# Designed miniproteins, single chains, continued (2), part 42

Each design is a single chain, and the fold is of that chain. pLDDT is the mean over its residues in the fold that is shown.

## One batch from the design tools (miniprotein)

Design m5440
Fold by ESMFold2-Fast:
Structure m5440 (fold): chain A 83 residues (1-83)
Amino acid sequence: SEIEELKKLLAEDPNNWRAWTLLGKKLLEEGKYEEAKRYAEKAVELAKAQGIKDPVAYELLAKALEKLGEYEEAKKVLEEGRA
């Protein structure tokens, strides 16, 4: 599956924040909201460590939080991503 292929890519390069974001999107599409949140958090963290602010990673994290009912946290994440 694409999820398994992305996990293999992350095993080779765990600092690839784009791969964390793509994997998080696939997990969200499959309804795996807690796992999608965890992967989106890693994507945001790794992008920041590399001096990158990617709106896609923030949007993914916020959407995963919304699916989990964490509306206040989702709002904060969206505000951070837009700042």
Scores: mean pLDDT 84

Design m5441
Fold by ESMFold2-Fast:
Structure m5441 (fold): chain A 89 residues (1-89)
Amino acid sequence: SSVTLSVVGVRNLSDGTVVVEQRAVASPENKSLTLTGTAPGAPAVSRRLNEAGGTVTVTIRSKESTNVYGLAEADGEVQFVVAQAVVLP
């Protein structure tokens, strides 16, 4: 696939907010990708990867739930989609 997405940090705040940080990395063959996404209770996210192997870090904040971004790819574009968190190792 054109992008790899990894969870790089999870933090629980005292007010019940969970903050998840994820890193997206473009594959070496792609020169430019647009990453777009939405999350429940969060603003829409749009980020452009302008270089092969370029990286983008995205953060999602959720109250009373843990959410992560997944990826959906179509027509050379990549969209962040919100999913419930998997248990991290």
Scores: mean pLDDT 59

Design m5442
Fold by ESMFold2-Fast:
Structure m5442 (fold): chain A 99 residues (1-99)
Amino acid sequence: MEQFVQRINDELEDLLEQVKKASIEEIPGLVEEHKRRVEALMEEYALDPKLAQVILDSYENTLKKVKELTDKKKAQLVIDSTNGVIRMTLSAYLLSQQR
């Protein structure tokens, strides 16, 4: 379980570093790639739903760093895209656990 959280944090730091160097046009592709990697990790580790809050906290911390970016248009696009992607992914996962 701790290994899963660490891998999610590694994926988030990787996304943040890629976003800093990327053009606005590349941001949607980076967020979609990140989503696919997170979905694969959730499947690999059979995520305990109780860890969903820890994942949300990790995303919240990363979004605080995104808000510090000098390019405010890039920052807003990342925030909007990430919130949409992560909320849908977590909702789909939680629904699959309700049987």
Scores: mean pLDDT 70

Design m5443
Fold by ESMFold2-Fast:
Structure m5443 (fold): chain A 109 residues (1-109)
Amino acid sequence: DLIKKAIEALKKKDYKKAVELAREYLSRFPYVKVPEIPENPTLDDAIMELSMAIVAAFLSGELSIKEAEEYLRFLYKYYDEIKSPVAKQTLKSSILFLERLIGRKVVED
């Protein structure tokens, strides 16, 4: 499972591997134009790519509600460490999207 491996890479602070695995998953959606992987991927890059991959995997039925919630909550623990406004907004939007679909909060206000 690419998403599980990408989350484990993020836990090890292997941001390059986390981005590569998330991108491998996102490559299944040919209509999504994904920018080139940075030479030195950051936490912000990994959070952005994983936020998108988790939502895509949930919508494709590859992640359960529980798995998607657990992964997004895990990413949210890094929220204050994220420097990129785009990465923060991508994570926040992914969380709000899941919350709207399941009818309850994933993270506390």
Scores: mean pLDDT 83

Design m5444
Fold by ESMFold2-Fast:
Structure m5444 (fold): chain A 94 residues (1-94)
Amino acid sequence: MSPAEEEERHLRARAVAAALKAAAKELGVSLDELLVLAAEAREVAPGVYEVRAVLQDKEGKLYEVRATVRVDEDGVATVTELEVEEVASTDAPL
């Protein structure tokens, strides 16, 4: 794999990690109490990532996370926008 592809994966992973930590804080729980069912990040501008994740808590409730994360040249990730919404319908794994 090229160094650029490896660097991009690391930046995406940092964006996802920052969004998940912010979501756990918003929910008032430890990240260790959440099961990550899906998580992805897409670069929408240089160093700016849209993160989408689906989390499950210990009681089986599902949460959709949408976040905008900025990763700077030093690899520091900052969550600029965060939305965490409980999913009202859980009856269909696609």
Scores: mean pLDDT 78

Design m5445
Fold by ESMFold2-Fast:
Structure m5445 (fold): chain A 110 residues (1-110)
Amino acid sequence: SMEKLKEIEEKLKEFEERLKKGERFDSQDVLELDKLAAEAKKLGDEETLKRVLELQVDAVIQQLAGQADELEEKSKTSPLSKSEQTALIVFQSVKDSLEKKREEEKKKLA
């Protein structure tokens, strides 16, 4: 319905603004975005579905960036364990790969 589509769009704007403020999404936010994607798909609105999926990728990028930042801050006061050092490398590598893909997608639309 048009009312349900408007509700999805309003929630997406709220998530987009939270990401702009540097907020990291928790597990409940991830579940909410999954529900929004499922609802957009049921409505057959391809543009809204695409917007939700892009926002999910941006949320993952921000989560990985935040986790990397936490490990970097921890390293200033105590040495990172071998597993924490590996995690930092993995978080940075995956984040950089996703950011590069998102930048390439945005350039194709410009």
Scores: mean pLDDT 84

Design m5446
Fold by ESMFold2-Fast:
Structure m5446 (fold): chain A 82 residues (1-82)
Amino acid sequence: MTRAEASARLLEFLRSGSGDPEEVRRALLVLGFEESVENSEKLEAAIEEAKRRGMSEEEIRELAERLGLDDEGIRRILEIVR
């Protein structure tokens, strides 16, 4: 899986609310989110909440900040959503 494919899969997961959890996990790993287990778990929670609520990019950013993602994690999730 390339970075472009990983980004596309995460965006599709966020928009459609459907996707293979294994593919979402692989996409996160390809984008480097495995580097910190704690940040990966927070990112997964943020993605789930964003998908459930149909959130805008701004709302996703605020949620990630509240979950305590670092600047790098916030930047990466926003790049995925955009």
Scores: mean pLDDT 62

Design m5447
Fold by ESMFold2-Fast:
Structure m5447 (fold): chain A 113 residues (1-113)
Amino acid sequence: MFENLSKEELKELYKKARDLLEKHRGQLTPEEVAILEKALDFAEAAIESDDPELQRIGYLFIQAVIAFLNGDYDRAIKLAEEARKIAEKLDLPITVQLADEFIAFVRRRKAAA
């Protein structure tokens, strides 16, 4: 991973993202919650995989979720776009679709803000 984060540090970031999602759950649509939960479920599986490229996608999804929940829509989109590029290179079509769905709803939220 580019930031040289340990598995423990990734798990702590994941917990932070989960805590933020629960705090903001009542302000989100069920569809937005489902996309955020899928992104975090991917990140948890990626951390446990010990695959550095999957862990990089997981890290980017965790940070994108945190950025979105903090209202930083531009950062959330940028991080998700980076995750999408890695997923496309790895031929992970479901992960690419997840990134596209995340980017689309963040763009809608930004337009409404």
Scores: mean pLDDT 86

Design m5448
Fold by ESMFold2-Fast:
Structure m5448 (fold): chain A 93 residues (1-93)
Amino acid sequence: SADESGAEGVRLATELAKQGYPAEAMRVAAAVLDSAGVTEAAKEFRRIYELAEKGDVQGAAEEARKASDAVAKQGYTPIAEAVRELAEAIEKA
């Protein structure tokens, strides 16, 4: 399903964040969410990418956590869980 495929794609972004590429992880997450049709979250992740690119890694993690909550409220639970994992990986980077 789009939700499961989206969650898998976000987990690939999480691996990039763990490898020390938080901005690139945000770019990948935005593209995955857009492809899955989660347009509101995709727009948020484009903004989060700008924060990470400017070096505001903690701000990017906080906004990603908020995006996870919004996605969960829309009923995309697997994607929301994957976004939460991404936020935690960025916070540790």
Scores: mean pLDDT 82

Design m5449
Fold by ESMFold2-Fast:
Structure m5449 (fold): chain A 55 residues (1-55)
Amino acid sequence: SMATIQQLHDDLSARVQAAVAEAKKNNWSPEELKKRLDDLLAQYDKDLAEALAAS
């Protein structure tokens, strides 16, 4: 449903913001932040594909 897709997008946005804040607080390298963001995007793509398949 569209509501599920919107929720997944909102969750991704919140997780990205949290990861950036954590990276700043813990002085992560750009490479460490990129790996975390890549993992979040990969999970989002999987969750989105599953939501679309369930429609």
Scores: mean pLDDT 84

Design m5450
Fold by ESMFold2-Fast:
Structure m5450 (fold): chain A 61 residues (1-61)
Amino acid sequence: LSEEQRKKAIEAGKEADDIGARAAATESAVVGQQKGNEAGRKAAEELGLSTEELKKVYREA
């Protein structure tokens, strides 16, 4: 990954996590997990990455 792609992946990972956490607080833990996973998948697709690769980059930041 380029440095730019890595930064975008980290930020997208944070946004997905925040979306999931907020949904979990307002709806349920299951909905939070579902919304977070959906956001992460869309972000990964936009960056040309797999969801797995996006999560790895975010966790290793």
Scores: mean pLDDT 76

Design m5451
Fold by ESMFold2-Fast:
Structure m5451 (fold): chain A 58 residues (1-58)
Amino acid sequence: MEEITVTVSAPTLEEALRQAAALARELEAQGWTVTEVRFSTDPETGEYRVTLTAVRPA
């Protein structure tokens, strides 16, 4: 199996979630399965981060 981790950052939670949702759809269209979604905030910038972990059969 192949594994990939991708992080999106945005100044608002709504924008970060929108970007993450779009990325998740694109990954699934390419044969990836999203297995984990993590949320965090950058303490220096205050930006919201969403990290996606996805797997694909290799």
Scores: mean pLDDT 81

Design m5452
Fold by ESMFold2-Fast:
Structure m5452 (fold): chain A 100 residues (1-100)
Amino acid sequence: SAKAAEEAKKQKLLAEVEKLDPGVAKEVKYLLEHGAEIDKAMEKSDADDAALVRMFKEAVEIGFKTGDAQFLVDVYHMLRRDPQKAAAVIAEAKAKIKAA
């Protein structure tokens, strides 16, 4: 079924992310399990903090669409160190997905 196929993709990506960076895998799992709570917290956050969370959500969605665990790990670390570079990398990945 479509739901089972989607769940299998999520589990495969999480397993690959965990092999690369267990800390990032934990954060992705938290985002997937607590999405509604995070959305409510973002409504009360400042614009910069909300933008970082939105970019991480976009990176996770790109990871599921591409199966690219390394991309997700790299973007997570970029968000913490260089948010402008992270935004550019996410925009490029979204453009490539749209063109494919």
Scores: mean pLDDT 81

Design m5453
Fold by ESMFold2-Fast:
Structure m5453 (fold): chain A 75 residues (1-75)
Amino acid sequence: SVEDQIQQKISQIQSLLKEAEANPERVAEIDAQVVGLLSEIAELLRKHNYTLSPEQLDQVQTNVQRLQDLMDQVT
């Protein structure tokens, strides 16, 4: 389902961010991967007219903030 695909991509983003926290030298590489996954989520939302649940929206917003914080630390 679209819901399952979105949830899987959110989980992949979480795993990538944990890897970036452990390996700051890889933040730029991981940023590119996370941006790709966010783009895929946006495409799924638009194509299927799907609305994120409040929980999914919170997870996405939290992950975006964590990525921004990591990028700010290495810049």
Scores: mean pLDDT 84

Design m5454
Fold by ESMFold2-Fast:
Structure m5454 (fold): chain A 82 residues (1-82)
Amino acid sequence: SSPLTPEEILRRLLERTAEEIAELLETSSDEEIEELVKLMEELFDESAPLLSEQARAVARVLLEALRERLSREEIRRRLAEV
């Protein structure tokens, strides 16, 4: 029962993130999602120069998932490619 490696922790977090985004898309109104996307795009633009390349790629996938209302499977697939 060794603690998880940083890579294993990150993988599990990305999987959980995909599930939570899919649930958010299923439970939130279109208006709530549009407002969230706008806020996240503004925060991402301000923060992008401070983020690693991988963090920027993750943020882009999350924004795409919300804007395009991607399925749980597609979110997981795109996050796995980061």
Scores: mean pLDDT 75

Design m5455
Fold by ESMFold2-Fast:
Structure m5455 (fold): chain A 55 residues (1-55)
Amino acid sequence: SARIRATLARVIRSRPDLDEEGWIRLAGALLGLDLSDPAVRAELRRELAAVLKEM
């Protein structure tokens, strides 16, 4: 959770040009996560919402 949030925050700051799906895809690739798994995508979306709310 903390590692996912830290990675998402870094991706958002380095690539503000990307949309939500772009941030999830890049963070997932950096973390070595299987983005074809809907549970993994759902977790990344929840963490992204939390990161954006705290920024």
Scores: mean pLDDT 82

Design m5456
Fold by ESMFold2-Fast:
Structure m5456 (fold): chain A 56 residues (1-56)
Amino acid sequence: MKEIREKVKKAVEILKYNNLKVSQSQLAESLEVSQSTVSKALKELVKEGLAKRVKY
């Protein structure tokens, strides 16, 4: 499911650019995926250093 991970990455980058914060549930709704899928993608992004340990 690399496609979902890329979508989450792009969404996080866009939100940072606009200084917006969004919850994990809002990201799941916007991407039409489960919250667990978003959680997994966020954990991978944190491990890669692309996102910090933050609550979105």
Scores: mean pLDDT 63

Design m5457
Fold by ESMFold2-Fast:
Structure m5457 (fold): chain A 92 residues (1-92)
Amino acid sequence: DEALELLIEIMGKEKAEELLKKLEELEKKTKEEIAKAKPEEQRELHEEFHREVVRLFLETFGEEKVRELFETHTGSEALREIFEKLVEEEKK
């Protein structure tokens, strides 16, 4: 609920609900893939999940807003590193 309230403040209710639905679908897909994967593949699936989460945020908010979110709210350093890498790749 706290995440939904924050997203509503940032982007409004309609877009916040759409983003959360996409995140839920992505999480469900990743959990199903991990459940079927070999232990060696599970780490790669977690890393792919984090990349897809960052991509969704970039598509929804844009670079400036996502950077602000990582600076002002709790962000994983791994997610921030993925964000910086994706931004750098897009500039090439």
Scores: mean pLDDT 69

Design m5458
Fold by ESMFold2-Fast:
Structure m5458 (fold): chain A 61 residues (1-61)
Amino acid sequence: SDATVERLIEENRELIEEMKKLPEEEQLKRALALYHEWLYRHGVPEEVAVRVMKRITEILE
C-alpha cells in the first residue's frame, strides 16, 4: 500500500511539479482529474487513491 502510494507519486512527479506552478483553482482541477483517472481507468483502490491525493496536497502546500 505505502509502496504503491510512493510509486504513483514518483510516476507522476513531473505532473505534480507542474501543478505547483498553477493557480489553486487549476491545481484542484488537475488533482481531481488524476484521482478520477486512478479510480476509474487504472483500477487503483479508493483507499490508495485517497492516500495519494493527501500526499499530493502536502507536496503542493
Scores: mean pLDDT 80

Design m5459
Fold by ESMFold2-Fast:
Structure m5459 (fold): chain A 74 residues (1-74)
Amino acid sequence: SSELAKKVNEVLDELSKLPFSEAKKLLIELGFPESTAERLARIAVDPSLLLQLPEDEAYELMGLLLEAARKLLE
């Protein structure tokens, strides 16, 4: 939905204000595994990567970004 896309864009915008290393560290501190934090931080640097992924992988990462939005923005 457009509302979910808005939340994903809001968390990506917040993470993009940080250098990659700091975004990754913040995500680890929020409870994400290191490998997940790295994937999410990479997408925050280049959000267009979500459009280039297979649909199943994009859906999984969008779910993780929504979880990050809940932890950071709610």
Scores: mean pLDDT 81

Design m5460
Fold by ESMFold2-Fast:
Structure m5460 (fold): chain A 86 residues (1-86)
Amino acid sequence: ADAVAAQAAAVQAQVAALAQEGLRGDPRTSRREKLLAAGEAAATVIDAATAAELGRRGAEGDPQTAGDMVVELLARVGQAAADARA
């Protein structure tokens, strides 16, 4: 529980930072291009964090628990990305 919460918080912070950096980028870059670049960077962070958490829980051998953790992590990351875009 704590490990999932800590990882979700770290991923949220990384996604929010990437979104803010994307929006603050070069003024010659369109807002659409900035958002696409931020989205691609965020997807990479989400994938890496998901793989790391599945690796930890893989040792316990419960695929349903791993699935639930991924759903929880993605929901929290999605909220952080929405907040960063607002």
Scores: mean pLDDT 57

Design m5461
Fold by ESMFold2-Fast:
Structure m5461 (fold): chain A 97 residues (1-97)
Amino acid sequence: SEISKLEQTLEHFLISQRSSLSEKDFQKLQKLLDDLSVNDLKVAVRKSLGEEITKEDLEESFRLAHSIKGSSALLGADELKEAALRLEVYLKGTLSK
């Protein structure tokens, strides 16, 4: 699923950045990504794909995907950015009718 791919890409990104960053900068990056609440994104998308989908759950999922895309673009995490962008486009299509 797109969520599982996003989570795996995030984990791989953190591993790759560990080699390139100082320990302090890596900790700042990890905290930033934790603050993006990837787990909340998974919960919101699961609800959105369920039988009882609410517009609020879809909007929350879209907002989280958009935030992850922006943060990963700023950090140069191209694979994570692309995964978040695909999820954002999917959710936007669902919200647009």
Scores: mean pLDDT 62

Design m5462
Fold by ESMFold2-Fast:
Structure m5462 (fold): chain A 94 residues (1-94)
Amino acid sequence: DLEGRIEELERRLEELREKLGPDHPEVAEVLARLAEVYAEQGKYDEAVALYNEAEAILERQIAESTDPAERARALRLLMEVSVRHLKLAVDRVL
């Protein structure tokens, strides 16, 4: 199940990158979901790398967007991703 979910998310990630560009918020959302599945498999280094990439995309979107609604959506997603990233770090500590 987890392996199948990773394959589907990786395929979706490539499709979104080609269609919307690498810095789109939907790309960041899929990266965060992929990170969550990797964390569930115990692949923590991969999960951290994916969370960092998602956060970087959203930070760029916030900095570069002139649309208040797009900035608000990106900021909300960044907060959600950052909370999940922090939880992963906490869950790894005894």
Scores: mean pLDDT 83

Design m5463
Fold by ESMFold2-Fast:
Structure m5463 (fold): chain A 94 residues (1-94)
Amino acid sequence: DEDLKENLEAQAEKFEKLAEEYEKEGDLELAKLAREAAEHLRNNTPEGILKAAEKVGKIELLLVKKEGKLDVAEVEEQIKRELEKIRELLEKLK
């Protein structure tokens, strides 16, 4: 499905932007996870989507642990939206 490939690339671009935001805030671990998620999404494979979802889960866990250290409310909401899109893409692979 060509739509799936286009959606995966769009999600990868969003994660690259998130990585840039995290790097600007000095959070190199979150930046690395976001870049890895983008790379996995660009592989355009079911395994890549699963690995990207794992990286997103780690980002969410780290953001929870860093609660109150950084005003990242918009970034947190963006992560939640991207995780939901990854779940939708996985459903299309049935």
Scores: mean pLDDT 74

Design m5464
Fold by ESMFold2-Fast:
Structure m5464 (fold): chain A 89 residues (1-89)
Amino acid sequence: MKTLVLGLGLEVPTSDVEEARKFAEEVLKKIEEAVSSVEGVEEVKTEITRIRPGADSTLVDIRVTIKGSEEAINKAYEVARKVAEEANK
């Protein structure tokens, strides 16, 4: 079993911490769903590690921890990255 830990940043166009948290939670839900569909993934954990409110935007740092086979982790990494990139458009 291998473990992959991904740190990702989301920039949410709101100064409201609660709104930014809800947006990040929806992104994490999509990542968890997509990664869990990868064959050989045994465990997925998603968490918000930090929220940094600004004047016009809030930066949300998220962490995704994936456990599984080496092949599954490589595929899961690409899937997680794609979901995060799509959310930041």
Scores: mean pLDDT 82

Design m5465
Fold by ESMFold2-Fast:
Structure m5465 (fold): chain A 66 residues (1-66)
Amino acid sequence: VEITIREEGGKYVATVKAGDRTVTLEFDTREEAEAAAARLRPIADIYQELAERERRLKEALEAALK
């Protein structure tokens, strides 16, 4: 999961990447952008963990079927 915060036109833009998804949010302060990114991090981490679990299951099935 990648989280990037940048200043743009007097606002703070938080970009959160989870898998193939990218979410961009605008905030008036850097602190708000960081807080929002921190709240989205657990959701993105859960999505990443589920994707990794599914990948491992597919690998195990392919190895078993040989």
Scores: mean pLDDT 76

Design m5466
Fold by ESMFold2-Fast:
Structure m5466 (fold): chain A 114 residues (1-114)
Amino acid sequence: AEAPDVDAGLDMLAARLAAAPAPEAAALLRQLAAQFRYFGEDEAAAALEGLARLVEADPSLRPLAAEYAREVFRLVRAAYERVTPTGDLRYDPARAAAARAGLRAIRDEVEALL
């Protein structure tokens, strides 16, 4: 099940990425990528780093980059949310495999646009 507050947060993030100047949007995407790498989410980090390069190369693609960033967060959330005990986050390998495939698809699609 989706949490409405999380979806509202993702809407605000997407709106900020679409509206921000390209250097600020790219810096935000790289900051988020560094956070994902810190938690071992390397596929999500690589996708967000690709989006930062896309925004720097073509600022008109900020709205598209914002939608891809939203999907990256959804895919990462799906790997954890359904097996999270109260107060403890656990990685579900089966759900994580599907999420990682989606993250690689986003990365490869973004790299094809560069």
Scores: mean pLDDT 73

Design m5467
Fold by ESMFold2-Fast:
Structure m5467 (fold): chain A 85 residues (1-85)
Amino acid sequence: MEELKNLPEEFFQEVINKLLILIELKKKIRENPEAEIHEVVDPSTGKVLLKGTREEVDEEIEKILASLPEELQELVKKGLKSLEE
């Protein structure tokens, strides 16, 4: 995180928060693979944070990863693998 000094703090927080929501959605997809659409809801507000199909979620994750610095992309990919295993 200290290596990302060129990213605005607000932008960094928004990107990381969105990525965490997408990771949570991907976990729900694995737990219920037969469901057509999956959603993540904020337990404190009850608002739907993200909703989508498996394909939409995968595409969105790839787009976010492509927008991140290479160093952060590797860290996120390693984190995703760790969470899957």
Scores: mean pLDDT 67

Design m5468
Fold by ESMFold2-Fast:
Structure m5468 (fold): chain A 90 residues (1-90)
Amino acid sequence: MTPEEIARRAAEVARDLAMKHGASEEAANQIGELVAKAARALMEGDPEAAQRYIDEAREVAMKAGLSKEQADEIVSAAVTEALRARDEAA
């Protein structure tokens, strides 16, 4: 599995959960884009950049009206998917 495919899977999980919790399509797409950047940073061995993108994704989710719990669920699920997809590729 390529880093591109891992990033796409993580973004899809984040976007779908954000929309399920009532985020607009625009906000869900922005959260997904940030999560994709975080997944790429993790694959490149840059955990500081990954954490920054995850923090930004959480902020976007909360500004879109989601609770802290929902924002935490979205980023946790997306990170879990990225790590699982990475391990499947190894």
Scores: mean pLDDT 83

Design m5469
Fold by ESMFold2-Fast:
Structure m5469 (fold): chain A 98 residues (1-98)
Amino acid sequence: SDDERKEQQEIAELQRFIAEHLGLDISKLDGGILLEALARHFGVEVPEGETRFTTLLRLLAAHLGLEPLSDEEARDPNNVSRLMLQVLRLASERLAAE
């Protein structure tokens, strides 16, 4: 849908901004790599060896004061995408203020 397309476009734009700010290689960028880099940058405590996208997303959401998704909610890709957008928006605002 048009709304889903706009959401995905905003996510892509925010991912590029954050990647450039953190000095990440955009050609190798995926959401998990980006969330891991953000967690390290903000000093978020991540269990050693944890690379799961949904776990990193929940940890960052909690750090940023957002309600993390339940396990049931995280099964819906639309809920995951919406939380990702909120996390990236708040992360980009914090990075722009540094």
Scores: mean pLDDT 80

Design m5470
Fold by ESMFold2-Fast:
Structure m5470 (fold): chain A 90 residues (1-90)
Amino acid sequence: SLSLPESVLQEIHSLVLQSLQALLRSDYGTAARYDVRASELLYRAGLEIGDEDLVEMALQNLELTARVAEIHGDEEAARYAREALERLRA
């Protein structure tokens, strides 16, 4: 089985760190944008290498992103993450 490319992994890692930094500032909109980009990249990479666990992880991450935004009252950020989840599931 093929592993995730190093360059893709590094890009995902960078996006996740930027999302976490935004969350520490309670900037759920910025966090959702970075997290959606990271999840879409992880989803596409997982599909390309045939790794269903990576695909599932990407979808679970988008659900978590939406939930975090919802519990903090950022309905726009929550909707942004849910719309990304629906696009990937379509």
Scores: mean pLDDT 87

Design m5471
Fold by ESMFold2-Fast:
Structure m5471 (fold): chain A 93 residues (1-93)
Amino acid sequence: DEDDELVSEAAELYIENRENISEELIEEAEREGRAFVERAEKEGVSNEEALKKLREWTAERVREAEKLPPEERREAIQYAAHAAAVAVRELQK
């Protein structure tokens, strides 16, 4: 699955470079992840459907990031990966 490959790439990049992401981007990504879950809950979306939408959103963010210069691309992918990780954690509570 192409989307699964992009999500895996984002996760690997995030793990390898997590110390290089700014505190401001981490805080913004955490807000994005929580906001994603709040939107899903308000829309009455199941956790399984929310996870599917989250994977699609993450893959799209990675595709868009690939159009950016290398430094900006890395930060955009790290942001998407961190936001997705926060959303997964919240959905599993």
Scores: mean pLDDT 76

Design m5472
Fold by ESMFold2-Fast:
Structure m5472 (fold): chain A 69 residues (1-69)
Amino acid sequence: SAVEALGALGKAFYARYGDAPVSAEEAIALLEEFELPEAIRETLVRLIRERESLTTDEFGDLLVRALLS
């Protein structure tokens, strides 16, 4: 499900980057490793690109926002 995929994506982000800020480009590259519904993927890419960098907590917020869109 989309919820399970987003949960796995959030865990992968933390496992790879911890509490370190990562670039929008790195965050978008991680999305390519996951099967996401196209609408959710496109929403996440747009939200990530509005930021120069993001932490795990900020990324988690964007996952929730994408799910609710």
Scores: mean pLDDT 84

Design m5473
Fold by ESMFold2-Fast:
Structure m5473 (fold): chain A 92 residues (1-92)
Amino acid sequence: SAKAERLKALLRAGDADGAAAIVAEVAIKAGMPSEEAYRLGRALAEAVLAGDRDRALALVDQLIQAAEKSGNKEALEEAKAIRDAVEEVLAE
């Protein structure tokens, strides 16, 4: 996913705001209100940059659950790609 690759690049660069915006875009596509989507994206970016694996994965699970509930297959595919991207960055 182009968004997942961009997310990895932003996280590796320490760009929390840029990373949060990408996560928020996927969360909005999953039907999450923009304020909640941005809060989720920022919390996830901060957790990854802090190396807080448990919190980062819990926040990714929230994104995936929202995408599953939405019935939007594209949002679910992007949410799963974000999970894989987050796991790769946390393994570094």
Scores: mean pLDDT 89

